# Designs tried in a protein design run: designed miniproteins, single chains. Part 9

Each design is a single chain, and the fold is of that chain. pLDDT is the mean over its residues in the fold that is shown.

## One batch from the design tools (miniprotein)

Design m283
Fold by ESMFold2-Fast:
Formats: structure tokens, sequence, C-alpha cells
Structure m283 (fold): chain A 90 residues (1-90)
């Protein structure tokens, strides 16, 4: 299993990986570029800060919602892919 630091390093070094690209596609399809922002620092659903969140914290946020971010009806695989993409934005 990858630690949070190992996973963050992996996605930064491999932003073209299939899981990261799947997450990027989901981010666009779900309208998250408007809600969360294209850089992950907040759009309409400010002020959720993802930069200091672990993989598990981000996974919980995308599945169950937090603040202005709604719960997303995602499969476990889709939720994980979305979190891998979020980790490239920090």
Amino acid sequence: AMTGAELRKYVKENPDSPLVQKGKELYKRLGLEEGIGPDGKGGTWNPVNFGNKTFEELLDIVKNGKGNIPALDLSDEEAEALVYYLLTLV
C-alpha cells in the first residue's frame, strides 16, 4: 500500500497515468472545474482546501460531501480515480 506521501509523489511523476486521466475526465464530466475549480483551490464551492488532505480524507469528501461539496454517487473505482486527479492539483 502507498503512503500519502508516496501516492502524491507517484501522481506528480505520472500525471498521464490511466487512473489520473480517468479522474481528470470525471472532474470535467461532473462539473467540478466550476465547483471546486480547475486548480483545486476552490470555485463556486469555496472554501474546501484539498492541499492538506490525505487520500482517505479526499475519498470521504468526494463520496459523502463536505460543506458546499455535494456527495457524489460514484463507484469506489471512480472515487479513487477522482482523488488521484485531485492529488495532482494538491
Scores: mean pLDDT 73

Design m284
Fold by ESMFold2-Fast:
Order: sequence, then structure tokens, then C-alpha cells
Structure m284 (fold): chain A 99 residues (1-99)
Amino acid sequence: DEEYKKKLLEAGKEVAEFARKELEKIGATELAPEVVKEILEATRHGAESKDFALAVGWAVARARDRVEAAVGEEGRKAGDKVSQKAAEKTEEVLRWKEE
């Protein structure tokens, strides 16, 4: 379904932008390009395979661990917020598809 794929790609872009802004808030802007890239690549693979929740969730969890290692507790908190945003966006797309 082309519409479903578009919705998944849009959700991934929103999660990536949210991650970038959260990293900017904690002064870790230099980590943002790599985190954004990983989320967008996972989103593309997930949209093609219909495994979006697993692909994006994994990429966000991996990015969270990396950011926590670099900037400590603030990085972990930022990662948790991004994980929550990914879950919310995944639920929105799945609800839309079920209609």
C-alpha cells in the first residue's frame, strides 16, 4: 500500500526531527546527524518490510545507548523521550491503517 508506506516515512521523519531537537536541547547537536541518519534508514527499511515498529524502535534504542555513553543521564532522558515519540507515531500510523 503506497499510502501506508508514505505514512510510515512521514512518521520516521517526525521522529528523526524530534530526536534532532532533543539533542540540541542538551547541547549534543554534533551527535544529531548520525542519530537522524540511523532513524531515517531504519524507517525506510521498516516501511519496505512492514516491520516499522521493530526497525525504528531498534534504531532509537541503539541511538539512546550511544547518546547516554557520550553525555550521560541527560542523553538517556533525551533517548527515552525519542523512544516515546517513536511509539506514539507508530501507534498513529497503525490506527490509521486499521481504519
Scores: mean pLDDT 76

Design m285
Fold by ESMFold2-Fast:
Structure m285 (fold): chain A 81 residues (1-81)
Amino acid sequence: SGAPQPRTITLTGVDTSPDATVELKGIPVTIDGVLSKGPASLDITTKGGERVTLGGGGYIVSVNGVPVAEVGADLGDVLVL
């Protein structure tokens, strides 16, 4: 019960170590230091070849096209790309 618990995912535009790990709804994701940002989207490729994207106007996080997290409007203001 209650509102969904907000999550913070912070991705710096130029500094992800090859072994950096981000957790999305309990799913560990390794970042290969590649970050690309398009209009209203985020697109990164992990060292394992996984694709992490933001869709739904920036509110849905997907891994390899599978939605794994929904971010509320509050999280959209704290997402660093």
Scores: mean pLDDT 47

Design m286
Fold by ESMFold2-Fast:
Structure m286 (fold): chain A 100 residues (1-100)
Amino acid sequence: AVLTPAQEEALIAEVTALIERAAREAGLSDEEIAALVAGVTTFLRTLLAELRAGRITPQQFIDFATGMVRQELLDAGVPEEVAERVREEVRAVMERLQAS
């Protein structure tokens, strides 16, 4: 699926909002949340560039992005139960936007 620039920004905004909420609920500091969001945003922009270039499929994009979000949350100290919940929430957002 080819996303418009507005759809790409909406995807980044929705995913980062889910991550910020979950990290805050898990007790991460504002500085830790900012670093996590910055890292996820950079990785998502890289994957979106690969998707636009046709180097990865929409399914590969979803799999790579959700796997990375889960791992970054775990590395930041978010509990596995919370990280897995966010992974599924992020997948749902990506599937909804990719179907547009």
Scores: mean pLDDT 85

Design m287
Fold by ESMFold2-Fast:
Structure m287 (fold): chain A 81 residues (1-81)
Amino acid sequence: DYNLRRLFRYVDVNGDGTVSMAEVRATMRRLGMSPAEVAQVVAAVRAQDRNGDGTVTQQEFVAAVQALPPAVRARILQRVS
């Protein structure tokens, strides 16, 4: 999905192909997401962190965003687009 790739690039400020939970949280807050929406996104991303190191790959991040409720996902994509 083009919009999900754009979202990952927006979060991945270092361009290293991985994002931390702190970067996800900070970026969602900058996009003007509510605290409840930020918590939902962070929880979804954390669920993809299989090794518990606090970072996820682009593939894992995309899977996490796709698992979000449609309303939350649409709001994120609208703010990045």
Scores: mean pLDDT 76

Design m288
Fold by ESMFold2-Fast:
Structure m288 (fold): chain A 86 residues (1-86)
Amino acid sequence: DSVAALREEIAQLLAEAEALLARTRSDPSLSEAAVRERFGAILARLEEYLRLAQRVAPQPLIDEIRAAIARVRALEAEALAILAAR
């Protein structure tokens, strides 16, 4: 089921973003450039899924992808705030 596979991928990308935020808190060697690159890669994958979904997917699935993008952006902002406070 392609929809179930997409939802699983979105859940994994969200988990990866939350793990990256946790690593930002615990790993003083993580640079701003590395954090931006890793969050950027997660966002690029979610934005590609949104681009593919917008033409054919039902609105609830589009809304799920948009919510995931907003969540990852919020996690990136929190990670960057932690780095700025170092």
Scores: mean pLDDT 87

Design m289
Fold by ESMFold2-Fast:
Parts: sequence; C-alpha cells; structure tokens
Structure m289 (fold): chain A 87 residues (1-87)
Amino acid sequence: GSITGEVKEGETKKITITLTKKSKVTLSSDTAKIGVNIYDENGKLVYSTAGDPAYKHSTTLPAGTYTFEISALEGTAKWTLSYEELE
C-alpha cells in the first residue's frame, strides 16, 4: 500500500500505520530531502534518519503499529510512504 502527504520546512507530520506482516517500508520525496523517526506502539524509537535527510529512506519493520514522524529540513516535501509485505 501507499500513503501520500506534504510537510513544510520546520513542521513535523505524524502518521500511524498498522502492518499485519513484516514489511519493507519506503519513504520518498521528489521535492525536498526528508527525515523520519519511526516509533512502535510503545513509543520506542525503532528507526531514525532525521539526522541524515535524504530524498529516499527504506527499512524493514516487523508486524505492528508504527508512528512515523516526517520532517522537511529544506523547503516543502511532498512525500510518499510505500509498504510492501515480505514473506
């Protein structure tokens, strides 16, 4: 599946997704470099790239409910979050 959105420089957008299976998640933007923090359902940070902004970030997450905090560190980012179930 995929979700799209926008985040402005200096803002943080939060989205929550539930993965029913282990999945590869990819966050990308064609307009600005983005950073992301991913937290599990207990608020534990499980992945972070906020210190290393890029046009594309990818990681693998086990089944669970996750909160993605997305930030644009330069300009306005139009982002896409894609998740692909793995066997």
Scores: mean pLDDT 83

Design m290
Fold by ESMFold2-Fast:
Structure m290 (fold): chain A 84 residues (1-84)
Amino acid sequence: DEAERQRRIELYKKMVELEKKDPEKTAEIVRQEDVEWLKEYAEKFKNGELKDLTPEQKEFLLGLIRKYVAEGYLSEEDLKLAEK
């Protein structure tokens, strides 16, 4: 699905920009509304499906996954999958 792929890439770019402005508020918004899609994206990191992400975008998402694991919203297994 080309439209879905494009939305995911655009979302990641927006997340990088939001993190630059206020990482605390960005993490809070994502935590409350988007924890489930972060789990899906962790799986896609594992499978190498998100190769179109820049290193900065990937680092930002890994940072969010680490925060949610520490806060108990994601599992350590999700983090391990995303780091591969």
Scores: mean pLDDT 66

Design m291
Fold by ESMFold2-Fast:
Structure m291 (fold): chain A 95 residues (1-95)
Amino acid sequence: AELAAAMEAGDAEKIRELAEKLLPKVEEKMREAGFSEEEIKKKLEILRLQVEMMIALAEGDLEKAVEYLLKAMDLAGYSEEEKEEAVEEVREYMA
């Protein structure tokens, strides 16, 4: 809700602040859940890329947002078809 409100407002700084507070909590919860260090590192990298995508969208930089989206999806193991669909959805969101 708070992150979504920051995105709607185009507040890149607020998105960054919220991410800095949330990422350490995600890391701690994943460790408590028994995930490996490799799994935690990969998930945090994906989440950081998603945050950079949200910041780029808030700044109106569609090209940069798509670049971060594709990097995050590649790390998450999505197919080329799924990546194409996600890019189309982001383009429609910005239209």
Scores: mean pLDDT 80

Design m292
Fold by ESMFold2-Fast:
Structure m292 (fold): chain A 94 residues (1-94)
Amino acid sequence: MTNRELLNRAIGLALRAIGLGFDISLGADPEEIRREMIRLAEELIELARELGNEEALERAEEILEELETAEAEELPALVERLIELAMELLKSIP
């Protein structure tokens, strides 16, 4: 994979995470948001693996595990963690 392809994927994931934060603020369905956050976490896991970033991989896996059992009230905190992780991965690409 080229650095440009990795960068484009990371940008896309960061924008999706930010968009989910706005959707939560606008009162979107919590179960729809959870499904999209799970998909995003799975894609962040794959990106972290491709980058060889073990710390990011562990963080993404932890967020994914928490998403499976989280109450609706916990989703805003989890989306913040997804945004932070996506931005860190974006910054780590040369």
Scores: mean pLDDT 86

Design m293
Fold by ESMFold2-Fast:
Structure m293 (fold): chain A 97 residues (1-97)
Amino acid sequence: NPYLAMLLRNAALYARRAAKIATPEQSKRLQEIADELNKLADEVEKSYDPELQEKIRERAAKLVREMLEILDTLPESPETQRLKRALENILADLEKK
């Protein structure tokens, strides 16, 4: 599923962007989230099992929600607003139906 892998890689990029504006502790967690999302993307590229794909979607959705919670603790700025919108769009695509 190249589309799902692309969504996860995009979410990882946004996690890395969020890490640049977060506290050191939050930045560490956001980088851990980015690394996990990239590993999940690699896994979904290797497997066409629908059950594994749904499990990966659910895990990725939880990670994206965690990123949104972290962003909500940061001072409001154009960058945090852009990151929130991008992650909300990815979350909507991951939570299909």
Scores: mean pLDDT 86

Design m294
Fold by ESMFold2-Fast:
Parts: structure tokens; sequence; C-alpha cells
Structure m294 (fold): chain A 71 residues (1-71)
């Protein structure tokens, strides 16, 4: 499902931030992969701290995971 894919991709973005990549680096990687939804969300988080961005992505990944289960 689209929600399952989004949950997975947001979790990948979160892991990349925890591994020491910047928000801009992660956004670029997802844009290069054609995953514009994730890249756009990362760009919205560009002015946030890495910790805040990582926490936001973890929460949204969990929310998409729940939506996938309820679909």
Amino acid sequence: SKFEELAKEYREAHKKLLAGKSVEEVAKEFREKGRYDVAERMEELKDSSRVTAAATLALESAEYGILAELS
C-alpha cells in the first residue's frame, strides 16, 4: 500500500539523519531516487534541528504504519 511505502521511506530518512547525514543530504538522496514526497517533507524540515527532524519523521513513519494496518 502507499501508506506502507511511506512508513518505510520515512523510517529510512530517520535512520539516515541518525547516521549523521544532514536534512539537505537526505532530501537530495530521496529526490535523486524520484521519491519527491519524502524530499518535499525533508525540505519543510530544513530549518529544524536534526533531532527535531528525526523525531518528526519517526512519528510520521509510525502514523503511516498504523494507516497501512487500518487499510
Scores: mean pLDDT 84

Design m295
Fold by ESMFold2-Fast:
Structure m295 (fold): chain A 55 residues (1-55)
Amino acid sequence: MTVSELLKELAPLSPEEQVEWFEKQGLVLSDEEKEKIKQGDFDTIMRALEELEAM
């Protein structure tokens, strides 16, 4: 699955649901990363998607 396909699955979710979605996929997030994702930080979200694609 590509980052583009993962982003399409993530896009309809709220920021809080996005954090839960990443953790459900098996990604380990720091408290700082979770907070940044909840704030809609694009760079943190993209990095998390790239880490998930690499899994």
Scores: mean pLDDT 79

Design m296
Fold by ESMFold2-Fast:
Structure m296 (fold): chain A 87 residues (1-87)
Amino acid sequence: MTEELAREVAKKPVPVAVGEILRLVAEGRLETARAVVTEMIKSDDPESLKSILENATSDSTIKLAAEQLLKQGVDEKEVKELVEKAK
């Protein structure tokens, strides 16, 4: 199931998790990729979230990561700059 896979990937080291997200996006598995991003951003680790934004190629994945950073209380200006760098 998507949620279980997302939780397993999110627990991996950041480079491995980011690689899996990019692979899922390339395979057209956008819903699974979004679920992985959602689980990683629940980790309360801004460094992991920033790494996802910097390596994301999907606009949907970028937006999802940005929304969660905002929910975690990260500054709106910082989130906007990360989104612009990811595009």
Scores: mean pLDDT 64

Design m297
Fold by ESMFold2-Fast:
Structure m297 (fold): chain A 74 residues (1-74)
Amino acid sequence: LTEEQLLALLDALAEAYERGDHEEAALVLELLQYVNKELGGPDNTVEGPVSKEDEERARKELEENPEAYREKFK
């Protein structure tokens, strides 16, 4: 499985979402997760700028309420 195929699946997901095809979007998501697992990615289907923003948000939440993170980690 190539990087090109992963990109094509991501494109299909976005198109299904724009069309409002909930069923097709779910099917493409399942395929995307299967391909990601084959490439060695467990639960990460997409990687982008969201990672940096998410880290900052997580850091703030952890400082204010560390117990809340324990539930999510589980």
Scores: mean pLDDT 58

Design m298
Fold by ESMFold2-Fast:
Structure m298 (fold): chain A 100 residues (1-100)
Amino acid sequence: SEAAERQQEIATLQKLRDQNLVLLGLIEAGDREALQDYLLSIAPTASPELLSDEQLEELRRTLRESIVLYDEAIRLLQQGHSNEEIEERFLARERARRLA
């Protein structure tokens, strides 16, 4: 059912959001070795090399942006919007932003 699919999608997005929060917390702590160990635990194909300062800043930016998007998507799903409606809204907003 759509309701069961919505609940599963919410659970998936919550898991991804929480994973991004853990990564962000490790970056803010400045422990690059702990960050790399965590990255390898969730993505075994990740490089064992420590991230550069530039890579850390890009990852931090991407994680913050993704957390905001996950929180918005979770909220919209909880309000009864479909995945298709949420995707269309995000695409429409991104197009409007690029034209501004």
Scores: mean pLDDT 79

Design m299
Fold by ESMFold2-Fast:
Structure m299 (fold): chain A 80 residues (1-80)
Amino acid sequence: SLSLEQAKNIAIALAKEASKIPEVKDITDKYLEKIRNAKTKEELIKVMKEFIDDLKAKAPDNPEAQSIIGRLESLIKELE
C-alpha cells in the first residue's frame, strides 16, 4: 500500500503537470499547497476530490486535464 508521503509526492507531480494547462493554472497553485498540508490519507483524498471537481468545472473539454483527473481518481482508489 502507498504511504501518505508517497501518495502526496504523486499528487504533487500531477498538480505540477496540471499547472502547465493555462485554464487551470490558478487553481493548481492552490491545490499544491493543500496537498502539501494534508496530514492524513483521508485529508489527502478530500483535497484530491475537490481538485478533480475544480478541474472538471474549469477544463471539461481539455484532454490533458481529463488524463490528470483519471490519474488522480486512480490514486484515490489506491488509498481507499
Scores: mean pLDDT 87

Design m300
Fold by ESMFold2-Fast:
Structure m300 (fold): chain A 95 residues (1-95)
Amino acid sequence: KVRELLLEIERRVRALTEEEGREIDREYQRRLQYMDPAEVEREMEERARELLREAMGSLDIPEEDLRLVEEELRRQGEKYNRMDAVEELIELLRA
């Protein structure tokens, strides 16, 4: 059942990230004209991570199913981190 959950997570994250991500990127490019690039990049990275985390939360995923995803990644030697775990799995699904 983990496979179908991952596909749904990917679909939702991509939809939200595509729209919101474009706005974040636009703001990032705008700030680069006035601010230090390193500071702007760090700030945008934090915002992007918050967006992904919110997308995950909005899916109303049962803790049991989310735990199965985390366990699968841990079994493969990945670190226990919901956000990083989902990103890694999404990348694997695209391969």
Scores: mean pLDDT 58

Design m301
Fold by ESMFold2-Fast:
Structure m301 (fold): chain A 80 residues (1-80)
Amino acid sequence: MEEEIKALEEELEKTPDLYKQRELVDRIHQLRLEAAKSEEEKKQVEFEYDVRRAFLDIQEANAKLAAEREGVPLEEELKK
């Protein structure tokens, strides 16, 4: 299980696609929860998952904002 989690984390490091990163984070989270032996370990796993998901959500929001700015000429004029 730990070896499987490590393989998924290495794949996450090599994956540039945000959608695939999200899938890998979800899979790693499930395996870590299965490996957790105490309630304290489960809380730690949940906290790490929440942090990783929040980071991905910010990255996705930033990508959408960047696409919107490039697609809207009026906002380009207002920014300079």
Scores: mean pLDDT 74

Design m302
Fold by ESMFold2-Fast:
Structure m302 (fold): chain A 81 residues (1-81)
Amino acid sequence: SQEEVIEVLEEALEEWKRRFPDARWAHQVLEELIRAARAHDLSAEEALALFERVYNALAPDFSEEEQAFWRELLERIRERL
């Protein structure tokens, strides 16, 4: 459900802030994604599609650990579809 996807995103944002505190720009992007999902009442599928597009745009600038974190997050979201 949408609520389950948003919960996964919010938990991931807090974990990402803890593990990668200096990645402030990426934190802001994820915060805006959560806001957009809530404001536009996006379905789980729409939220996943938006998240995948943002990840693909940001991935070249990510460390291997950050990329692994995003891949795990995408899998967690897919499990709620």
Scores: mean pLDDT 73

Design m303
Fold by ESMFold2-Fast:
Structure m303 (fold): chain A 65 residues (1-65)
Amino acid sequence: MATPAEIQAAMERAAEAGRRLGVPVHKALLLGSRMANGDILSPEEIGETFGISREQAEALRRAIL
């Protein structure tokens, strides 16, 4: 179970990576929060949701973890 501080840190990492990749901040924050709580989305699902390539989705996922 993630603490609020751990969730906040993951969301900040996601927001930074998302800005570099052109992902809307609210979606990047949601992804970071979900991954901090143990929800794992596949790179394919992330790519479809945010309209980015599978490779970019994998890079974003790794930046959050």
Scores: mean pLDDT 73

Design m304
Fold by ESMFold2-Fast:
Structure m304 (fold): chain A 78 residues (1-78)
Amino acid sequence: DEAEFEELVAKLAELLGVPESVLREYLEALIAGEGDVEAIRRLQEEIRERAEELADDPEMQEILQQLERLMASRRVPL
């Protein structure tokens, strides 16, 4: 569901305080396996650190879980 993905990206961008367009671009590149691998890896690390700080926020946890599920559905994970 593209609409669901777009809404989750917008919410996550707001919580992280980053531009929605930047976050969307990196996440789409990650799903496609394209783009700057080092920049994507660094963004993942920053998101993880921020998520740990917001670990008690149920909305943040739900958004991250839904995004992980949507991203996994576009690739066969191991």
Scores: mean pLDDT 66

Design m305
Fold by ESMFold2-Fast:
Structure m305 (fold): chain A 81 residues (1-81)
Amino acid sequence: MLLTPEQVREMRDRLLAEAPAEIRPLVGTFAHELEYWIENNISPSSETIEGAEKLAKEVLPHLSPESQELLRTLLEQLKSL
């Protein structure tokens, strides 16, 4: 399913609330980029998707299982654009 910008913001806020302070900037950057692409109806390049997947892999080990699922959902949305 395609996420709305509002749904991305809600997921971002939940991730930021649960994320350790050390990784919050990375989570914030990823979510802001995804929100920007959705709001402006932009399809990211394969290189951009690969970069986001790499960032997600770096962040995932530091998150709870619930937050990991939220981040994976955001990443799947990026791949669906």
Scores: mean pLDDT 76

Design m306
Fold by ESMFold2-Fast:
Structure m306 (fold): chain A 65 residues (1-65)
Amino acid sequence: MQNLGSLAKNVAKEILENPERLKQLYPELSDEDLERLVETAKAYLEGKISEEEFMDALAEVLRKV
């Protein structure tokens, strides 16, 4: 995978700005998992966590759906 930083940043911004769209794409997502993704996306965009940590959290949540 190339441009992981660009992809991760775009995904994080979309989750933060439009969490309802993610719920529409994955209706099996729990509110708790969605909230966790929003918090993780925010932390990544603020530089508090690495791109790898954000992508791992995203993959973990999406494996459930």
Scores: mean pLDDT 76

Design m307
Fold by ESMFold2-Fast:
Structure m307 (fold): chain A 67 residues (1-67)
Amino acid sequence: SAEAEELLRKALEALRAGDLETALAYVRQLMTHPDGATLLERAVLELLEAGDEELARQLGSLGKQAS
């Protein structure tokens, strides 16, 4: 959903800014959406394909903490 995609975008912005607390809050909200886990998994894979291995690792870790 557009709302879930916006939450993912905000989580990634916070993560890039080094604001882990804000990123986790957005990921927790994302995980309440039916599409949340799928969108997070796709984002992790896309980051890995783009060579952003550290962001992929951090995003995956936040998803695990939010679950």
Scores: mean pLDDT 86

Design m308
Fold by ESMFold2-Fast:
Structure m308 (fold): chain A 109 residues (1-109)
Amino acid sequence: GPTIEQINEAIALRLRAIGVAFDIELLYKQGKPEEALELAIRELQQFIDFAKQKGLSQSVIDALQAQLQAVQQALADLRSGKISPEEAVEIAIRSVLEAGRIMYEALTK
């Protein structure tokens, strides 16, 4: 089973993902959708770097990279006018929350 340290770290990362989702929504409401997506990209990269440092499985790293790829594509589509700011921000929020879930599950198994 997971250690108390691993459980506490998993909870902290899940709470961080929720906090980042709030910051993304706040940037969107301030008329800064590109900055919101850039924040999501930075935070997802930090989750990937952390997963690598902890020696988490390649399947976990691949799942986190898929979330990063989704936000990178949403930013490109937003910049080209292919999607709305609302849709791009929804993708960013969902991807960050999913990354927090992936990390929580990986650290508590």
Scores: mean pLDDT 92

Design m309
Fold by ESMFold2-Fast:
Structure m309 (fold): chain A 86 residues (1-86)
Amino acid sequence: MTPEQLEAEIYLALATMLLSLAKKMMERPDADVEEIISLYQKALELARKALELARKSPTPDENLIKQAEEVIKEAEEGLKKAREKL
């Protein structure tokens, strides 16, 4: 594993945690929609950073790239749904 791959994995793990928190908050009927939007935006930023680092690695990890792309897709979908509640 390259240093870039390790850093990408760390950003992806953080993005996944924020995505999970945002999803859980969306299930609450009294949830703060602005806070949820903020969490999805941060998850998206971190996942995009993970993808960038994974792609820049001298030996790109195809599974890591795929996982980052999946988190980006879920964060974008979640952000769209959260914004619809405004």
Scores: mean pLDDT 83

Design m310
Fold by ESMFold2-Fast:
Structure m310 (fold): chain A 74 residues (1-74)
Amino acid sequence: SELLELLEEVREELEKRGLEELAKDVDAVIQFVKENPEDLSGQLAALRILAQRLSEVDPELAARLRERIDALEA
């Protein structure tokens, strides 16, 4: 899944920057997506919240995540 690959990349990048709490929140979203593949509305809600939080630390990573959100909504 391109979404899960991006989320893993984001988590690794945040860990490298020492943003451990945000990286843990990304991991929680990864687990939610894996455990609830049929809950598209729940996935979108979690991803939108994550994208908003990411925009404060890395606007470019947030933009990449929003592109994946848009692809899921299409």
Scores: mean pLDDT 84

Design m311
Fold by ESMFold2-Fast:
Structure m311 (fold): chain A 82 residues (1-82)
Amino acid sequence: MYKYLIKFENGVEVILETDKNELKNGEVIEGILTVNGIKVPAEVKFENVEKLSEKEWKADVTIYLKDSEITTEKMKATIKLL
């Protein structure tokens, strides 16, 4: 399982745990999202993915929270593989 630190431009940070080892433009990744220590099932969409290094990306990120059925607004983020 891979852990991605997603840091949004507004300073909010979340950790995505998933079996996916790469971020593909336009792909929806299913996993567990950790926000302030709370774990929730989510689908995370990465768009306009730009690779910065072997373990770092920039992307536009949209999160669907499965239990709440809430879709967030698309927001710019820096992503790191931990």
Scores: mean pLDDT 85

Design m312
Fold by ESMFold2-Fast:
Structure m312 (fold): chain A 85 residues (1-85)
Amino acid sequence: SRVEELVERGVPREIAELLVAAAEGDERARLELQTEIGVYEIALIVGSEELRERVREELRLLLEAARELGLDELAAEVERVLSIP
């Protein structure tokens, strides 16, 4: 399944499930993904160097998945967060 493929690439299962549901038109899943991206953004601002690197790796995987699934607005938001120095 698409969820299993994303998990195998390193996307957390709960995020992979939300991505697939959002691609199917689930508005709640889309909003929950926005919340999860906000958590990643906070981790990049206040997290340790080790946490920030892990979060950047996960966000890169999320960006690829969002693009593959046609979630263009979500992909743009992930790109914005990844631009945080």
Scores: mean pLDDT 87

Design m313
Fold by ESMFold2-Fast:
Structure m313 (fold): chain A 69 residues (1-69)
Amino acid sequence: MNEEKGAKAFAQGKYEEAIELFDKTDSGFAKFMKALALVKLGKYEEARKLAESPLVPEEEREFILRLIE
């Protein structure tokens, strides 16, 4: 699945590839992982907006928002 492939790409430091893989699905997990990858690339405003998606659980959203600073 794209989520599994994205998670493996993220674990390997391939953040742009991970974003492309997670972008192919609308799950909360995929949005959370895409936001994390955006943080790793220094794209904090994009990560913040994505983490505010209703599909991202509150705990995961809070985690991303704390990383942006």
Scores: mean pLDDT 79

Design m314
Fold by ESMFold2-Fast:
Parts: structure tokens; C-alpha cells; sequence
Structure m314 (fold): chain A 80 residues (1-80)
């Protein structure tokens, strides 16, 4: 399901960030590509910090990969 793909993608991107890698370096799966693309879009639209990105990804994982939760968390970070 899309939620499961987003959950796995968020876990992969979060793991890469914890290793000091850029999110775009781990976009091998469809879910990871979608999550990395969302992060890149947020970064392009506003000054979103690595900590805010990690926070948004953790919320997405905790929600079971809910696309709305990921989008809202990234949008909230971008509103500052």
C-alpha cells in the first residue's frame, strides 16, 4: 500500500540522515523516492532544518506512513 511504502521510505531516509547522508542519496525504492522528493520540495520552498526534517519523518513513521501526516509535518516546518 502507499502508506506502507511511505513508512518504509521515511525509515530509510531517516536512517540516512542519522548517518549524515543527504536524503536524495537513499532514493532507491519508490517509497524512499517519494519521501525524499517531499523533503526536497520542503527544502526548496522554505528554510527547513535537518532537525525539522527528522521530526517530520519520525511522525510519518509513527503514523504508519500516512501521506497527510508527512505533508502536514513538512508544511508546519516550512511555515516558519
Amino acid sequence: SLKEEIRRGAEEVLRALDEGKDPTEVADSGGAQLVAGSVLSAREAAKVTPEEIRDALRKAVESGGDPETLAKALQEAAKK
Scores: mean pLDDT 74

Design m315
Fold by ESMFold2-Fast:
Structure m315 (fold): chain A 79 residues (1-79)
Amino acid sequence: SLLDELHRLALKAMIAALLGDWETVREYLRKMAEFASPETRAEIEREWERLDKEDLTPEQRLAVLSRAFARVYEDLKAR
């Protein structure tokens, strides 16, 4: 199901984040965002752009990833 795929992508993103591989995290985030509405996708992309411009800690980057997952999850559940 799409929900199962979302969970798999989120887990892979979390593992990449723990390894400090933020480029791979960004790719999985984009894939997760594809399950969301255009509005939610734009919001996720905007937050990710902020990560590139700000000197954020790994904890702050993980918080952005967690929020993105929650938004996509709620958007998918509403379908």
Scores: mean pLDDT 77

Design m316
Fold by ESMFold2-Fast:
Structure m316 (fold): chain A 75 residues (1-75)
Amino acid sequence: MTEEEQREAAVREILRALAEELGVEVPELPSIEAMVEEAARRIIELEPSLSLEEAREAVWAVVEARLRAAREGRL
């Protein structure tokens, strides 16, 4: 797999885990961006005071943090 393919697979795993933690269903979509959008929409349903942009940023922040943690052993 290319680096891009590996990163996409890791992001999909993280998004699936996040959906399970939140108790929401995020479908397998063709792009990670579409899955992030769906996760952000689910977050807004739980916390309506958040904007869609804030929810999207929160999802990406979690993904980025978990990707960094996963890569700590691969310097």
Scores: mean pLDDT 74

Design m317
Fold by ESMFold2-Fast:
Structure m317 (fold): chain A 55 residues (1-55)
Amino acid sequence: SIEEQIKKLKDKYKENIEILRKIAEWRGVSKETIDRNIELLKKSYEKKIEELKAK
């Protein structure tokens, strides 16, 4: 179902955020940079969810 696909996307998004934060920490990336990358990832996932809802 579309609902199951949306749930999987949300779960994957949460997992990817945790991975991004861990990578940023070991690379010494600034909080401002990681926050911007998280914002871009959020917008990407919101677009994917909208595309699923429109189908």
Scores: mean pLDDT 80

